# Designs tried in a protein design run: designed miniproteins, single chains, continued (3). Part 15

Each design is a single chain, and the fold is of that chain. pLDDT is the mean over its residues in the fold that is shown.

## One batch from the design tools (miniprotein)

Design m8496
Fold by ESMFold2-Fast:
Structure m8496 (fold): chain A 82 residues (1-82)
Amino acid sequence: MEEILEAFEKELKEIAKKLNRDKVTPLDVRAAFNRVIKKHNLTPEEVEKLRRIVDSLRARLKAEGKTEMTIDEVVEFIREEL
């Protein structure tokens, strides 16, 4: 799981850099997870867990009236959900 989180953070940073963004959306987070799933051959159970984390992130953002957050905030949120 720790290796998955490190791989995710790397993919998310690459997406943000390529798109010239300082903050990331739930769509960017889902894209980063899809890259990790493909590269690391995650199990269906691990994939479902990551999808649930993305849904929780969207719910949190809606509750706070936000559409995006920093990479550090996303990584911290995912650590708490793992």
Scores: mean pLDDT 79

Design m8497
Fold by ESMFold2-Fast:
Structure m8497 (fold): chain A 67 residues (1-67)
Amino acid sequence: SEDQQKQQIKQIYTSRYGKTLPDQAIQEILKGLQEAQKLQEEGEDPQKIKQVIEDGVKKAEEIARKS
């Protein structure tokens, strides 16, 4: 479930940052993970897959900073 994945992301990053990320930030992390999974199924370069995940996290951090 997408809601369960969002909840897991929220828990992990709440522990890491000591505060809950906004829902929009959690959503950006989830989008990055979903895109990474799709790229892996398509046989994309592991470096590209890692970059997509990192880009999602960076977007989430910027959203959290502006909130």
Scores: mean pLDDT 80

Design m8498
Fold by ESMFold2-Fast:
Structure m8498 (fold): chain A 55 residues (1-55)
Amino acid sequence: SDAALEAVRQELMKRVDAIVKEGDEKGESFDETNARIQEAVDEARKRIEEIRAQS
């Protein structure tokens, strides 16, 4: 459903924000922060595909 897709988008935005803030607080490298963001994006893509497959 559109609501389920929107929920995934909102969760991804919050997760990316948290990753960036946590990375800054920990003194994480850009590469480390970017790898964590890419992982979050990949998980969101998989979830979107699952939702679309159920529709």
Scores: mean pLDDT 82

Design m8499
Fold by ESMFold2-Fast:
Parts: sequence; C-alpha cells; structure tokens
Structure m8499 (fold): chain A 71 residues (1-71)
Amino acid sequence: DKIKAELLKALDELEALGLKQMEERGMSQEVIDAMRKHLAALKEQALKLSEEDQKKLLEGLKELIEQMRAE
C-alpha cells in the first residue's frame, strides 16, 4: 500500500536524522542502540494502525522531519 510505503520512508528518515543527531552530540553507543530497538518496535506498532491513523501519523512525521532539518 502506498500509505504504508510512505509511512515507512518517513519513519526511516526520522530515525536516521534522530540517530545522527545523537551520535553528533556524543551519546553513548549503548543509548543509540537502545533507541534503535525502541524505534523499531514503534515502527512495527505504527504499521498496525488504521489507514486513517497512518495518514495522520504520516502528516505529523513530515512536519517533524521538516522541523528537524531546519535545525
């Protein structure tokens, strides 16, 4: 489904940006690895949402990604 593909892409992009910022700020590898595992679990749960809730989440993720890129 197109919505699931876009949601996965947005989640992957947010994860990459967040983990990169954590690494740049000198956070420990243990904290970064824990965050990766936590984000993977959240991603799996997000894919179980209804199509309407996935669309709402996708919109919010796009806004958050834009905000993070601006900083």
Scores: mean pLDDT 79

Design m8500
Fold by ESMFold2-Fast:
Structure m8500 (fold): chain A 88 residues (1-88)
Amino acid sequence: SLKEVKVEVIVSGAPVGERLRVSIEQRDGTVLKEETMVVGPQPVVMTVTNLPASVDLSTLYGSAVTESEERDPRAAPTVHTELRILKV
């Protein structure tokens, strides 16, 4: 069975035109969903609706890395991630 929740990973601070790997993960590093997105003028949002009922929502976190940051962390801007959990 699946959880009756929608989770949004909201990413801001990345430069327009940059390619961004957005993921939702558990604290143990288990990746539940990952998507590559191109940054536009609005904040990037990745939506997750198919979470297993066994997943502990309190252990979830969002992660976002630019391709530039993956190649050279010193060149990357500060990217901010916010997690929203919505009842469906």
Scores: mean pLDDT 75

Design m8501
Fold by ESMFold2-Fast:
Structure m8501 (fold): chain A 74 residues (1-74)
Amino acid sequence: SLAERFSATPESSVEEQLEALRAGSEAARELNTPYYKATEEAAKKHKDTLAGKLLLLFNNSDIDGALELLDEAE
């Protein structure tokens, strides 16, 4: 699973970053903030990181794309 993969990576901080970005995105949706705006801002700030790229795929429910990105990043 994604959780197992993140917990097993040498980049332990990436798991915390992904959870923080995901939680922020969900909070924005709950506050009736446009999801696409929150996702776009996250992409702009973190697009150079694996966590930022995974956040975009994860939030779009593209789990297969997220797994493919992780395989390519190895």
Scores: mean pLDDT 58

Design m8502
Fold by ESMFold2-Fast:
Structure m8502 (fold): chain A 72 residues (1-72)
Amino acid sequence: SRAEELNAALEAAGYAPLPEDLARFVAETMERLDIPDSYIPAIAQMIAAFRLLDRAAVEAFLRRVAEGLRAR
């Protein structure tokens, strides 16, 4: 699943996995906002590095990513 891919990317980068509910929320939000799976490693690292543990902060972050992708 996308949530498993997200946590695998975090483990590969040396970060702790996200809680299962948060990982699913990130994966579902990426799908809803049409963010490509190729961005999962970068998104995973940013979430971990900036400690985005709140769903509202994750949603705001992913919306900014989606806006950047739409501006291309």
Scores: mean pLDDT 79

Design m8503
Fold by ESMFold2-Fast:
Structure m8503 (fold): chain A 87 residues (1-87)
Amino acid sequence: MGRERAEIAIEAAVEAARRLGADVERIEERARRAAEEALRLGVTRPEDWALLAGQMALEAAREAGLSDEEAQRIAEEVYRETLEKLK
């Protein structure tokens, strides 16, 4: 079920970018590339997919001009929400 988990992680990243007013197309492209690499490396753990979504949310928050502290908080929120969806 790697592709399904990849899709959930990509969707979480895109939703975070949309909420932040970041460049949704750019974040989706980056998330998709990261997901393809994760699939190539055989990533299967829900925690690793949730981490990917959180990392993309961190990038989106930084691109939106948020502080490092605010970006980290958002990344942690996206990580937790994505992990719950992957249960």
Scores: mean pLDDT 85

Design m8504
Fold by ESMFold2-Fast:
Structure m8504 (fold): chain A 123 residues (1-123)
Amino acid sequence: DPVAERIRRLQREAKEAIIEIAELLGARPEDLELLRNSTGGATALAIALESDVPELREVARIISDALRRFERGEVTPEEALELVRERLRERGFSEEVIELALRALRAMMEAMELARERAEEMR
């Protein structure tokens, strides 16, 4: 199933971006191993939200808030990306962390849209 494979690739892309953010923000090797063993971006994001690193929790919270608003139809993809960019810059995160967060969010939003389209197609 090419759509399911695309969703899996997008979830992997989001997960890898979250791992890179965690490495940049100083997550412990044990926490990085939990992230690497996660099944995709959604699981990696959930792990990051429970991190002992306050900066990682903050990035994950900002991504999760934007993603939830997108899922509810409250923001467009472009508005969700701008929301994350603005909030991370306001809080003094590096451009590298911002770029990775936008990569994770973009991949997760695309995966959500593909999953929704697939659910409608199977009816």
Scores: mean pLDDT 88

Design m8505
Fold by ESMFold2-Fast:
Structure m8505 (fold): chain A 79 residues (1-79)
Amino acid sequence: SDEELARALGEAKAYAEKAGSEKLKEQVEELLSKVKDEKLKKAIEEVAEEVKPTLEGVPEYIIKMRALASIVDAELLLK
């Protein structure tokens, strides 16, 4: 669903940015490029902004693991 996709992509975006990994950010940007609906794009950004503050103090390796999981979820939802 669009709601599940917005959550997965928004979380992936937030995790990739906070993980400090250019490769993860590139993977997320490639998935985001497949999204054409403006309402869905806005929902993704809203989820990302909500998730980013919750990552303060979380170890980088945990954020990377979460990013990988959210990327896989988004890839499955985009098929």
Scores: mean pLDDT 85

Design m8506
Fold by ESMFold2-Fast:
Structure m8506 (fold): chain A 102 residues (1-102)
Amino acid sequence: DELVKLLLAASYDALGDRYEAQGKHREAGIAYLNAGKLYDELGDYEKAVQSYKRAAESFEKAGDYKGAAIAYRNLAVSYRKLGKQEEADRWEKKADELEKKA
């Protein structure tokens, strides 16, 4: 059900925003990551990119380098689906660097 996925994705983005406002960066990262995955599943790659960027930034603020690497890898995949190969390559490299720190 695409409508249920869309509502759930929007709810995860809103939850992420609320966690960020509270300084709960790791929980925000998880919420944004879940939103991005649902947007990817819906084929809304522009919204997926936005959610994954927020997830990666939130995980980095939390010092969760494994979470950040996952978010950046998913960001790169969504950029490739948008035809933005240079952006995809940039974020893939960022993920590789963070994974070595984890």
Scores: mean pLDDT 91

Design m8507
Fold by ESMFold2-Fast:
Structure m8507 (fold): chain A 83 residues (1-83)
Amino acid sequence: MREAEIAQRKADAEAFLANLDAQVAQWQAAHPEASEEERELFQAVRDAQVRIAQAILDNPEDLEGIEALARQLQAELEEKVAK
């Protein structure tokens, strides 16, 4: 059971990384006049998501470590949004 959950988590992370570039391209096409702030925020979110996905692929069994990383990246992102 746990092994199936770990395998699914890795598969989801791989699918997310593969789909992320398409989502980015679609967002850019839909928002050609997006502000520089919006583009920077979108790119920062993308970068954080890539790091989380990579952490899942490297250590899919370390849920606490992955969640701690996600929390840290969320806090860093919130600080970047605060002027």
Scores: mean pLDDT 77

Design m8508
Fold by ESMFold2-Fast:
Formats: C-alpha cells, structure tokens, sequence
Structure m8508 (fold): chain A 93 residues (1-93)
C-alpha cells in the first residue's frame, strides 16, 4: 500500500529527528550522529525532498570526514549518495 509506505516514511522521519536531538545532547558530534543524519537524508530522498536530503547528507559527511577520515568506506558511501542526490535535485530545476 502506498499509504502504508508514506506513513512508514513519516514515522521514520520523526524517529530520526528525535534520535538526532538525543545524540547531540548526550554524545555531541559522534559517528552515531553521522549515521542518524545519513538515515535522515535517505528518508528525505525517498520522499522526493532532495534539498533537505542534500543538507542531511552534508552534515553526515562532515561528521564522518572528521571522525573517520576521507578514505573510510562510510565517508565514501555518504559522499556518493550526496552527489547522486544533487543530480536528482538539478534534474527538477
């Protein structure tokens, strides 16, 4: 059901936003915070909210570059997702 998918994405968005707030309060800038921003970006991308997805992926990338380094597989994955999402955003303009 398309409605069930939409509800699932909305619930996931709320969950990721709450997770980010709690992680920032308890751990500050951490790998887990980077993972939460990456997941937030994925939800926005699935909703077609490409501008918001780009912002979330940029935050995840910044954290991963600082904590894990530019060559880490997680950093490279987020960088690829960011570039793919930017292309989707440009296609809508």
Amino acid sequence: SELAREIGLELRLIGEELTIELLEEKKGESVELGEAYKELGEVYREQGEYEKAVEAYEKALRIYEKKLGEDHPKTKEVKKKLEETKKLLEEKL
Scores: mean pLDDT 85

Design m8509
Fold by ESMFold2-Fast:
Structure m8509 (fold): chain A 75 residues (1-75)
Amino acid sequence: ELSVEEQARRALERAKAVLKRLEEDESVTAEEIRRVAREIDETIRWLERQGAPQDLIEELREIRERILELAKERE
């Protein structure tokens, strides 16, 4: 069973991997990218409620903002 900190670290690793895939796959639509950003936002909100470390939450928020910027570029 994973600690909240370990869950936050794994979420960050997954978010970074997803961002890389979205950047490399030009066929992904802006709407699909925005859907991914919403899923990450839900994860951030859950982790924040569980008391995850603020530095990990801030890194996740940075990745989410980069994903939203990518969605805007593909409109």
Scores: mean pLDDT 86

Design m8510
Fold by ESMFold2-Fast:
Structure m8510 (fold): chain A 71 residues (1-71)
Amino acid sequence: MTQEVVLEVPTPDGVLEIPATLTSTADSVTIEAVAPSPEDAQLAADALRAAGFTVTELRGTHVVAVGDTSP
């Protein structure tokens, strides 16, 4: 299933809220976000990795990461 969520990304200027889509499968979740800038996309990718997600795509302002839907 696909849902719209807000991705909260820590930045030097505070927490940046980026609209994202969350697509769930039987064993994983995919988060897809488009950041305002490539720098913000890099920070989003780093934040998702720190949260336990695997970043599968980082292209300009576009970030895709995969993780678990269940705790």
Scores: mean pLDDT 76

Design m8511
Fold by ESMFold2-Fast:
Structure m8511 (fold): chain A 92 residues (1-92)
Amino acid sequence: EKERLLREARELVERMREELPNLSDEQVERLLEAIEEAIEKGWTAADAEALVAEALAAELTPEQREEVMIRALAMRLVDALRKRGLEELLKE
């Protein structure tokens, strides 16, 4: 369910934040928003790869590049949670 994936994604992001204490609240908020969008749209890791490939072919500003990377990360995290679940991801 969408609510389960969102809850599990929030737990995963909090775990990542423990490893990256300098990650800003604004970056965390943007990542969570991108995760919600990825869940709603049903995006996968393949969609993330396509997005990154398009971005690498374009001359993007650092700000535009950061947004693409956050969105791609969100797509990959959501796909991993669907396929493996939170418990399996936290073991690795």
Scores: mean pLDDT 76

Design m8512
Fold by ESMFold2-Fast:
Structure m8512 (fold): chain A 74 residues (1-74)
Amino acid sequence: AEAIKERLHRAAGEAQRLLAEGRYEDAIAPLEEFVRLAEPNLDLFPEGTQAGIREAIEGARELIARVREELRKR
């Protein structure tokens, strides 16, 4: 269980760092990893924390979609 939480934390941190550097294309992979790991494992988190994680998942999906759309237009 802890391994999944640690991977989620690493994926989120990597995505945040790449986004802060303006490396949006490179941020897609860690954002996808975060969503892929977080969705099936919400039950591993306390109920109060789950709402924040759902918001993070939705935000990540929206960001991935926006970056992919921009890359498609270019």
Scores: mean pLDDT 79

Design m8513
Fold by ESMFold2-Fast:
Structure m8513 (fold): chain A 55 residues (1-55)
Amino acid sequence: PLVPPTDEEGARNAEIVKRLNEKIKEKGVKTLDEMDEVSREIAAEVAAERQRAAA
């Protein structure tokens, strides 16, 4: 219900959602706990990629 603060944040969330769907499909996530763990893993992966791209 909140309006996104920036377009960059929206793009980041869209990328995370896209990767989350891929990981859920690959790992066969069944529980909310597993989904939360995968979500955090993807967020860290995206952050790491941006750090590598910046280097």
Scores: mean pLDDT 71

Design m8514
Fold by ESMFold2-Fast:
Structure m8514 (fold): chain A 81 residues (1-81)
Amino acid sequence: VELSKEEALERLEEIIEEVKKLKEENKDNPQISAGLEGFLKWLEEQLEKAKSASQEELKRLLSHAEAMFRHLKREIEEIKK
């Protein structure tokens, strides 16, 4: 609702870059690295779909991606405790 298609695509790309950075920071942990690799592959697939998606579909994809990323970050923090 609040984002244009261009802004939503930019936000997806930002999440991809954050996931890449987080994966590099955790490359010595196989469990975390594997989870981040899977999520990164899914995000790249969503970004390709987003290029041809409607604005409404893109907003739904972005919301789902952001929710998954928040959950994954919380899991990583718990693993590191």
Scores: mean pLDDT 79

Design m8515
Fold by ESMFold2-Fast:
Order: structure tokens, then C-alpha cells, then sequence
Structure m8515 (fold): chain A 81 residues (1-81)
């Protein structure tokens, strides 16, 4: 469901915004813009690629990494269906 994918992606992006290292702010900002563009275009393959890149950048330092991974896994399953 498009609505469910957008909801889960929104939760992922909100968690991502909370714990961004200063040195990654520009790269994270660019990925956030690319994810939003892909979601609006309903290009879910591009959206997933950028979500994976964003998680990879934040996973080593974010206390929310495990929840972000779970949200990404759920989005991937919905896109595959």
C-alpha cells in the first residue's frame, strides 16, 4: 500500500533526523531530499536504495538504528508484494 509505505518511510526519516552527526549533515540532507523525491514519484526501488544508504551512514552511531532497520525491512516487504 502506497499509504503504508509513506507512513513507514516518514517514521524512518523522523528517527534519522534525531541523531545526525554534524560531519554527515550535508550528506544526510541530500539523501533525505532524494528519498522524498523518489516517494513522490512512486519510484520505490530508488527510495529503498536511498533509505539503505541513509541507514548505513547512521547505523554505527544512532541509538535508533535497530528500529530504523526494522522499518526498512517492513518497507522492503511491502514494495516486494
Amino acid sequence: SRKEINRLAGEFLELARKYVPEELREEVGALLAQIMEALVAEDYDAALAHLRQLLALLEPTSPEAARMRALLDEIERLVAE
Scores: mean pLDDT 86

Design m8516
Fold by ESMFold2-Fast:
Structure m8516 (fold): chain A 80 residues (1-80)
Amino acid sequence: MSDEEKAKFIANGAVLALKASPDASKEAIKNAVYGVALNAGLDEEKAQKLADKIADAAVELKGNLEEFKKKAYEIAKKII
């Protein structure tokens, strides 16, 4: 999986996690994204950093899945 493919996989996984649990806490979103990042082949340090930043973006962009997906992709690309 290329870095671009990893970033897309993580962004798509984060969006799916939010769709499954729209009222999820920041901690629950962070845990879900951490798992997606590990499954994409990231190490624990990068996965934790990425999950925290994407969870922050999910809280900031409440109800805007399109902007959230874009932001998640940008965060993933920067960390990978």
Scores: mean pLDDT 82

Design m8517
Fold by ESMFold2-Fast:
Structure m8517 (fold): chain A 87 residues (1-87)
Amino acid sequence: MEEEVIEWLQTKYKASRETAEAIVRNAPLLLLQAERREAELKLDYELSEAELAELAAELEAEAAERAAADREGALKAAMERIEEAAK
């Protein structure tokens, strides 16, 4: 189910596995789409393909940007605490 969506994103958009997993976790709409049309995902899923592809691309960019920002914030906070403790 979720793995099929992840594999589809990796194959169709050549996204990294971690990025695809982040999209699935942050996009409950895609999970609901997969659950609702699970059988169609094994066939040629043409219905809403354009909307799903556009949404997936937007969510992939948003998730990557958010993840990068969160990781940078966490690293900066950790380095600030280390610097404070070291001085």
Scores: mean pLDDT 59

Design m8518
Fold by ESMFold2-Fast:
Structure m8518 (fold): chain A 106 residues (1-106)
Amino acid sequence: GEEIRKAIEKLREAIELLKEAIEYEKKGDILSMIGLIIAAMGLLIEAERLVEKAEEKGYLEEAELLRKAIELLKQAMRYILQGRYDEAEKLLKEAEELLKKAEELL
């Protein structure tokens, strides 16, 4: 369960960074937006490693939910880069719901 909890914490932090990235893009601060997306991407890579370790320990259902959340966050990053904020915000919310569901299985 520890790897799943740590992955959830990393993904929640990534969601917060992506929400900030949307606000900076709305203000035309593209450099700050890009920096936040790069930071969020680093957190996704760390979370993917934790998810793989959890799968090796038999946390298959939790890992599947987190893998889906990671894919939604990658798509949200693409929408932010395209200026598609409403679609990005919807994916961030869907990712948050998957993280909560994974946490409830622990």
Scores: mean pLDDT 91

Design m8519
Fold by ESMFold2-Fast:
Structure m8519 (fold): chain A 69 residues (1-69)
Amino acid sequence: GMGGAITAAAEARRGAELAREVGAEEAYKLFQEAYDLAMQGVRDGKGAEGMAKAAELGKKGAELLRQAE
């Protein structure tokens, strides 16, 4: 539902902030794309597929962020 998309957007935003702090530009871009997809799901009500894709991109961004340490 809408709550899932809002949670995904919040997590992607946090990931992007952390990626910027450590200079992980590739991870930052993935989190930014995840945030955009989650926010599109919230605005347009087209949530389920967009949320799944946002979660996948967020996971990939988190993996790259860990590698940047």
Scores: mean pLDDT 74

Design m8520
Fold by ESMFold2-Fast:
Structure m8520 (fold): chain A 67 residues (1-67)
Amino acid sequence: SVEEIVKEGEEQLKKAVDAGKSDLEISRILMETYKKLLEAGVSEEEARLIVSRLFLKYQIYKVEKEK
């Protein structure tokens, strides 16, 4: 489901932050999530919005982890 794809993306992003992964790996996770959303029948516009929200959540998590 779309919700499962989003949750998997969030979990992969958190694990990547925890492991100190590169920006390239973060981009790959976001790109893979975008592709999975399209395959699940989500529109390109909606998938872009979802991925943008995931990136924002990643940025917030990264900042909070540094506290």
Scores: mean pLDDT 85

Design m8521
Fold by ESMFold2-Fast:
Structure m8521 (fold): chain A 71 residues (1-71)
Amino acid sequence: SLAELGLEAARRGAEAARRARNPALARLAGKLAELGAALAGAALANPENVAAAIAGLALGLAAVALGLAGI
């Protein structure tokens, strides 16, 4: 499901944030991963909330991109 993909993306984004050496990118990626996980979790609790599932996935992917860019 999109919610499950969003949770996985947020988890990978948080991991990338922990590996990031640029402190600004690490902090931003970490915050986006937390928000992505929260929205994906909300979508998992309410499967009809497709907007939350999409937003959670998008934020999780953004966290991955910014975290990796910070390495």
Scores: mean pLDDT 85

Design m8522
Fold by ESMFold2-Fast:
Structure m8522 (fold): chain A 73 residues (1-73)
Amino acid sequence: ALAIAQTNVAILKQLIAANPNSAKLYLALGNIYLNNLKDYSKALANYKKALAISPSAAIKSNLATAQAKLAAL
């Protein structure tokens, strides 16, 4: 599971390099950090980038979840 999540991170980073204005790619990367890697600070950073590209209630909700989990550490 961890190795698959790390592979997905590498693929998403490559896709982001090719498509730097894609909020969906930053959201996907944030979700992997949040749910699979439990890296809440990296999840938060990627959700902030997604919000900067496309302000959305769903992304704001994911950002709040990452903030809450980081605060609980």
Scores: mean pLDDT 82

Design m8523
Fold by ESMFold2-Fast:
Structure m8523 (fold): chain A 78 residues (1-78)
Amino acid sequence: SMMEEALKRIRELLARAQERIREAVAANDWEGLLAIARELLEELKRIKEEYNIEDPNILRLIEAVEEDVRALEELVAA
């Protein structure tokens, strides 16, 4: 199923992002963390568009990452 392929890609993307986030946080690299969050958001939106995802859980995930990006932008700008 194309949806199963999309979910697998999202899961793999999240796992990879989680590793990078862990390293950035351990290094106190908040600018790097912001860059990772922005890349994650862009890739999630791309997958959503490519697979025509309307799943509310995935839409909520994208919204959560958008909120994290905004929070990190405020933190880095301070």
Scores: mean pLDDT 87

Design m8524
Fold by ESMFold2-Fast:
Structure m8524 (fold): chain A 92 residues (1-92)
Amino acid sequence: MKTTFEQAVQEVAAKIGANVNVKIEGVNDKDYPPYVIAQTAVELVANAIKSDVKAVTLNIDGKDYGVSAVYDPSGKPYAKIGEGKVTVERVS
């Protein structure tokens, strides 16, 4: 079964020891390559926790992707994916 944005976000969160909630609205993740899913996930987690995420390896569809993100204070805890949106929020 193909990895979703929600699954990738939760994998990043688990690997860095963070708890996050993911909300998916109108996203057709089947249309996106695994690396785009991995990179988007790590960027959303970094923005949600307001901290850099470095040297995370995600397994997507049986392949390992090394990804990282620098927290951007101008960044939002959501990404527009096609006509849809993925929102990631840190659990308090």
Scores: mean pLDDT 76

Design m8525
Fold by ESMFold2-Fast:
Structure m8525 (fold): chain A 60 residues (1-60)
Amino acid sequence: SEELRERIERETRESFLRMNASILLLEGVPRDVVEAAVAEARARGLYSYSDLEALVQALL
């Protein structure tokens, strides 16, 4: 169904966002900066590593 597809897509995007946030934390980005970038990415529907990294750079 459409609802199932939308749920899968939303959960998949959230999983990628969390994974990319974890990578940035492991790379030494401060947790507060990563949290702010994740919040902005979520608000804008972004989830890729490149987008999250760009948001982090804008916050530094």
Scores: mean pLDDT 84

Design m8526
Fold by ESMFold2-Fast:
Structure m8526 (fold): chain A 84 residues (1-84)
Amino acid sequence: SVIEQLRELLRFVREKGEEIKAIEDEEERKEKLRELLEEASARLEAIGDQIRASTLSPEEQAEILALMGEILEEVRRTVEAVGE
């Protein structure tokens, strides 16, 4: 389901974000962040297409919005941490 794909993406972003923040080499850290952003963007585009093609209940819409918000916050935190 779309919700399960968003949950998997959230887990992926969290796990990769922690791995990236632990990288001591600046160049490798930036490269891994770029890869994370490309993968997350591609998955969000594919999920967005599925959302547009789906009839969703108000409960499903609320959960999707919450999950997307959490994914965006995790990405932002990782970007900010790499920039420090």
Scores: mean pLDDT 85

Design m8527
Fold by ESMFold2-Fast:
Structure m8527 (fold): chain A 94 residues (1-94)
Amino acid sequence: SAGEKIKELALEALERIREIVESERERNPVASARALEIIDAQTRRLEALDPADVEGILRVVEQAVVGALLLSDEETRARIREVWREFLERVEEV
């Protein structure tokens, strides 16, 4: 279903955001730890969501993006924003 595909895309986006944040752990351990807590909480929420709840799926990814943007490095923030943009573009194609 479309919802199942969107949920799959959301999981891929969360994994990409998590990888970006993990790459910054040595440089910014406090903000990275906080961002990872938010991302992991949103991943657990996503796993529990009904695929028919497309709005809920979108909010999960948005909240993970907002959490990851606690990282102050502009290059890292740009990478996180790109994941969000690509996710939204892929959702429109479903």
Scores: mean pLDDT 88

Design m8528
Fold by ESMFold2-Fast:
Structure m8528 (fold): chain A 79 residues (1-79)
Amino acid sequence: SMEEREKARKTVFDVLKKEGVDEGIKESDILVLPSKLERPLIFTKEQLPVIEAKFVVLARPEQIEEAGKLLAEYLKSLK
């Protein structure tokens, strides 16, 4: 649902804030979609261009925090 997606998005963004990598990123730049995969996947706008998102996250509800950490590590690697 939209509310579940908004909650998941907020959780990912809160992880980015905790890790100090939220500069230039808004909560609305993150799109979280349901997944059946064993591990979360992250796509950047260059890998999967979506008009309304900078990052697309494929994650199950129990993987949302892990997905946030994965995105944070990716952003740190761009230093």
Scores: mean pLDDT 81

Design m8529
Fold by ESMFold2-Fast:
Structure m8529 (fold): chain A 100 residues (1-100)
Amino acid sequence: SLAEKAAALAEGYRRYQAGDRSDDVLSFVEPALTLTKEDLQKILESDEITPLTPFLVEFQRLIKEKGVDKIYEAIQYAKELLEKGASLREVAEAFFDRLK
């Protein structure tokens, strides 16, 4: 679901910013690579209350801070690297570095 993809990306970003480079953090990026610009807008506008709401709120904050376009461009760049045969580590590091 969109909430699950948003929650995974928010948690991955939080842990990456804290200096965590484990494979678990890197794996959080892969589901997020399917997010469209419309999906990001829907996440930003969501007021749904679920067990994932705290992570959804954190991702909404990230979208507000960085902007929908910047996050979408980071996703597209990560997808391009993956299509060119880059490792999941290279893809995740490039993605999170573009969000700084």
Scores: mean pLDDT 76

Design m8530
Fold by ESMFold2-Fast:
Structure m8530 (fold): chain A 72 residues (1-72)
Amino acid sequence: MNEEAVKAARERFGEDAAIMPIPTSDPEKAEEVIALIEEVDPERNGVATRLTMIVVDREGRVLREDVLEVVP
């Protein structure tokens, strides 16, 4: 995972934000996907139920942002 991508996520969401890097399947794109965990289900071992996903380039620039709601 790119350290610059994590830094960009911290700048976007904050130092105390619960973020999860998602490994990309395409290293040639030099893009990384990072999920901000906004909600968890404590009854299911803290499984994420709402995430904000960002796509970050090699220089730590945010290219895209999506909100995903996961119904348990």
Scores: mean pLDDT 65

Design m8531
Fold by ESMFold2-Fast:
Formats: C-alpha cells, sequence, structure tokens
Structure m8531 (fold): chain A 63 residues (1-63)
C-alpha cells in the first residue's frame, strides 16, 4: 500500500483517477491485471475511482 500511496500523491493529487490510470497504478504495484480490471469494472462503472477507493481495491488484491 505504501508504494501505491506515493504514486497517488504524485499522479493523482486531485484525489481521483480514471479507470485506465487506476489499472496502470495497480499493475505497477504488483496486482494481477485481469483481477484488477474486473474489480475496477465492478466498483467504477462511471470510469473513475477516488484515491481511497483505489487503496481498498489494492488491499482486496493483496498489494
Amino acid sequence: LERLKALLEERAPDGRVDALEALELLVAVGADAEKALRLLLKRAPDGYVTNEELLEIAKELGV
């Protein structure tokens, strides 16, 4: 989680990311791309997640 928090501070200072940026960040911290995409489609149907939501998704993915 610490690595993802640092990336969010640099790339998403506005407190939210789109689904493609979220997928890229999750993969960058070691998440499985298919599992990450599936969770993002379920939790971000509008194409956006908050930094807090992304951290919860990362925790669920075990990264």
Scores: mean pLDDT 78

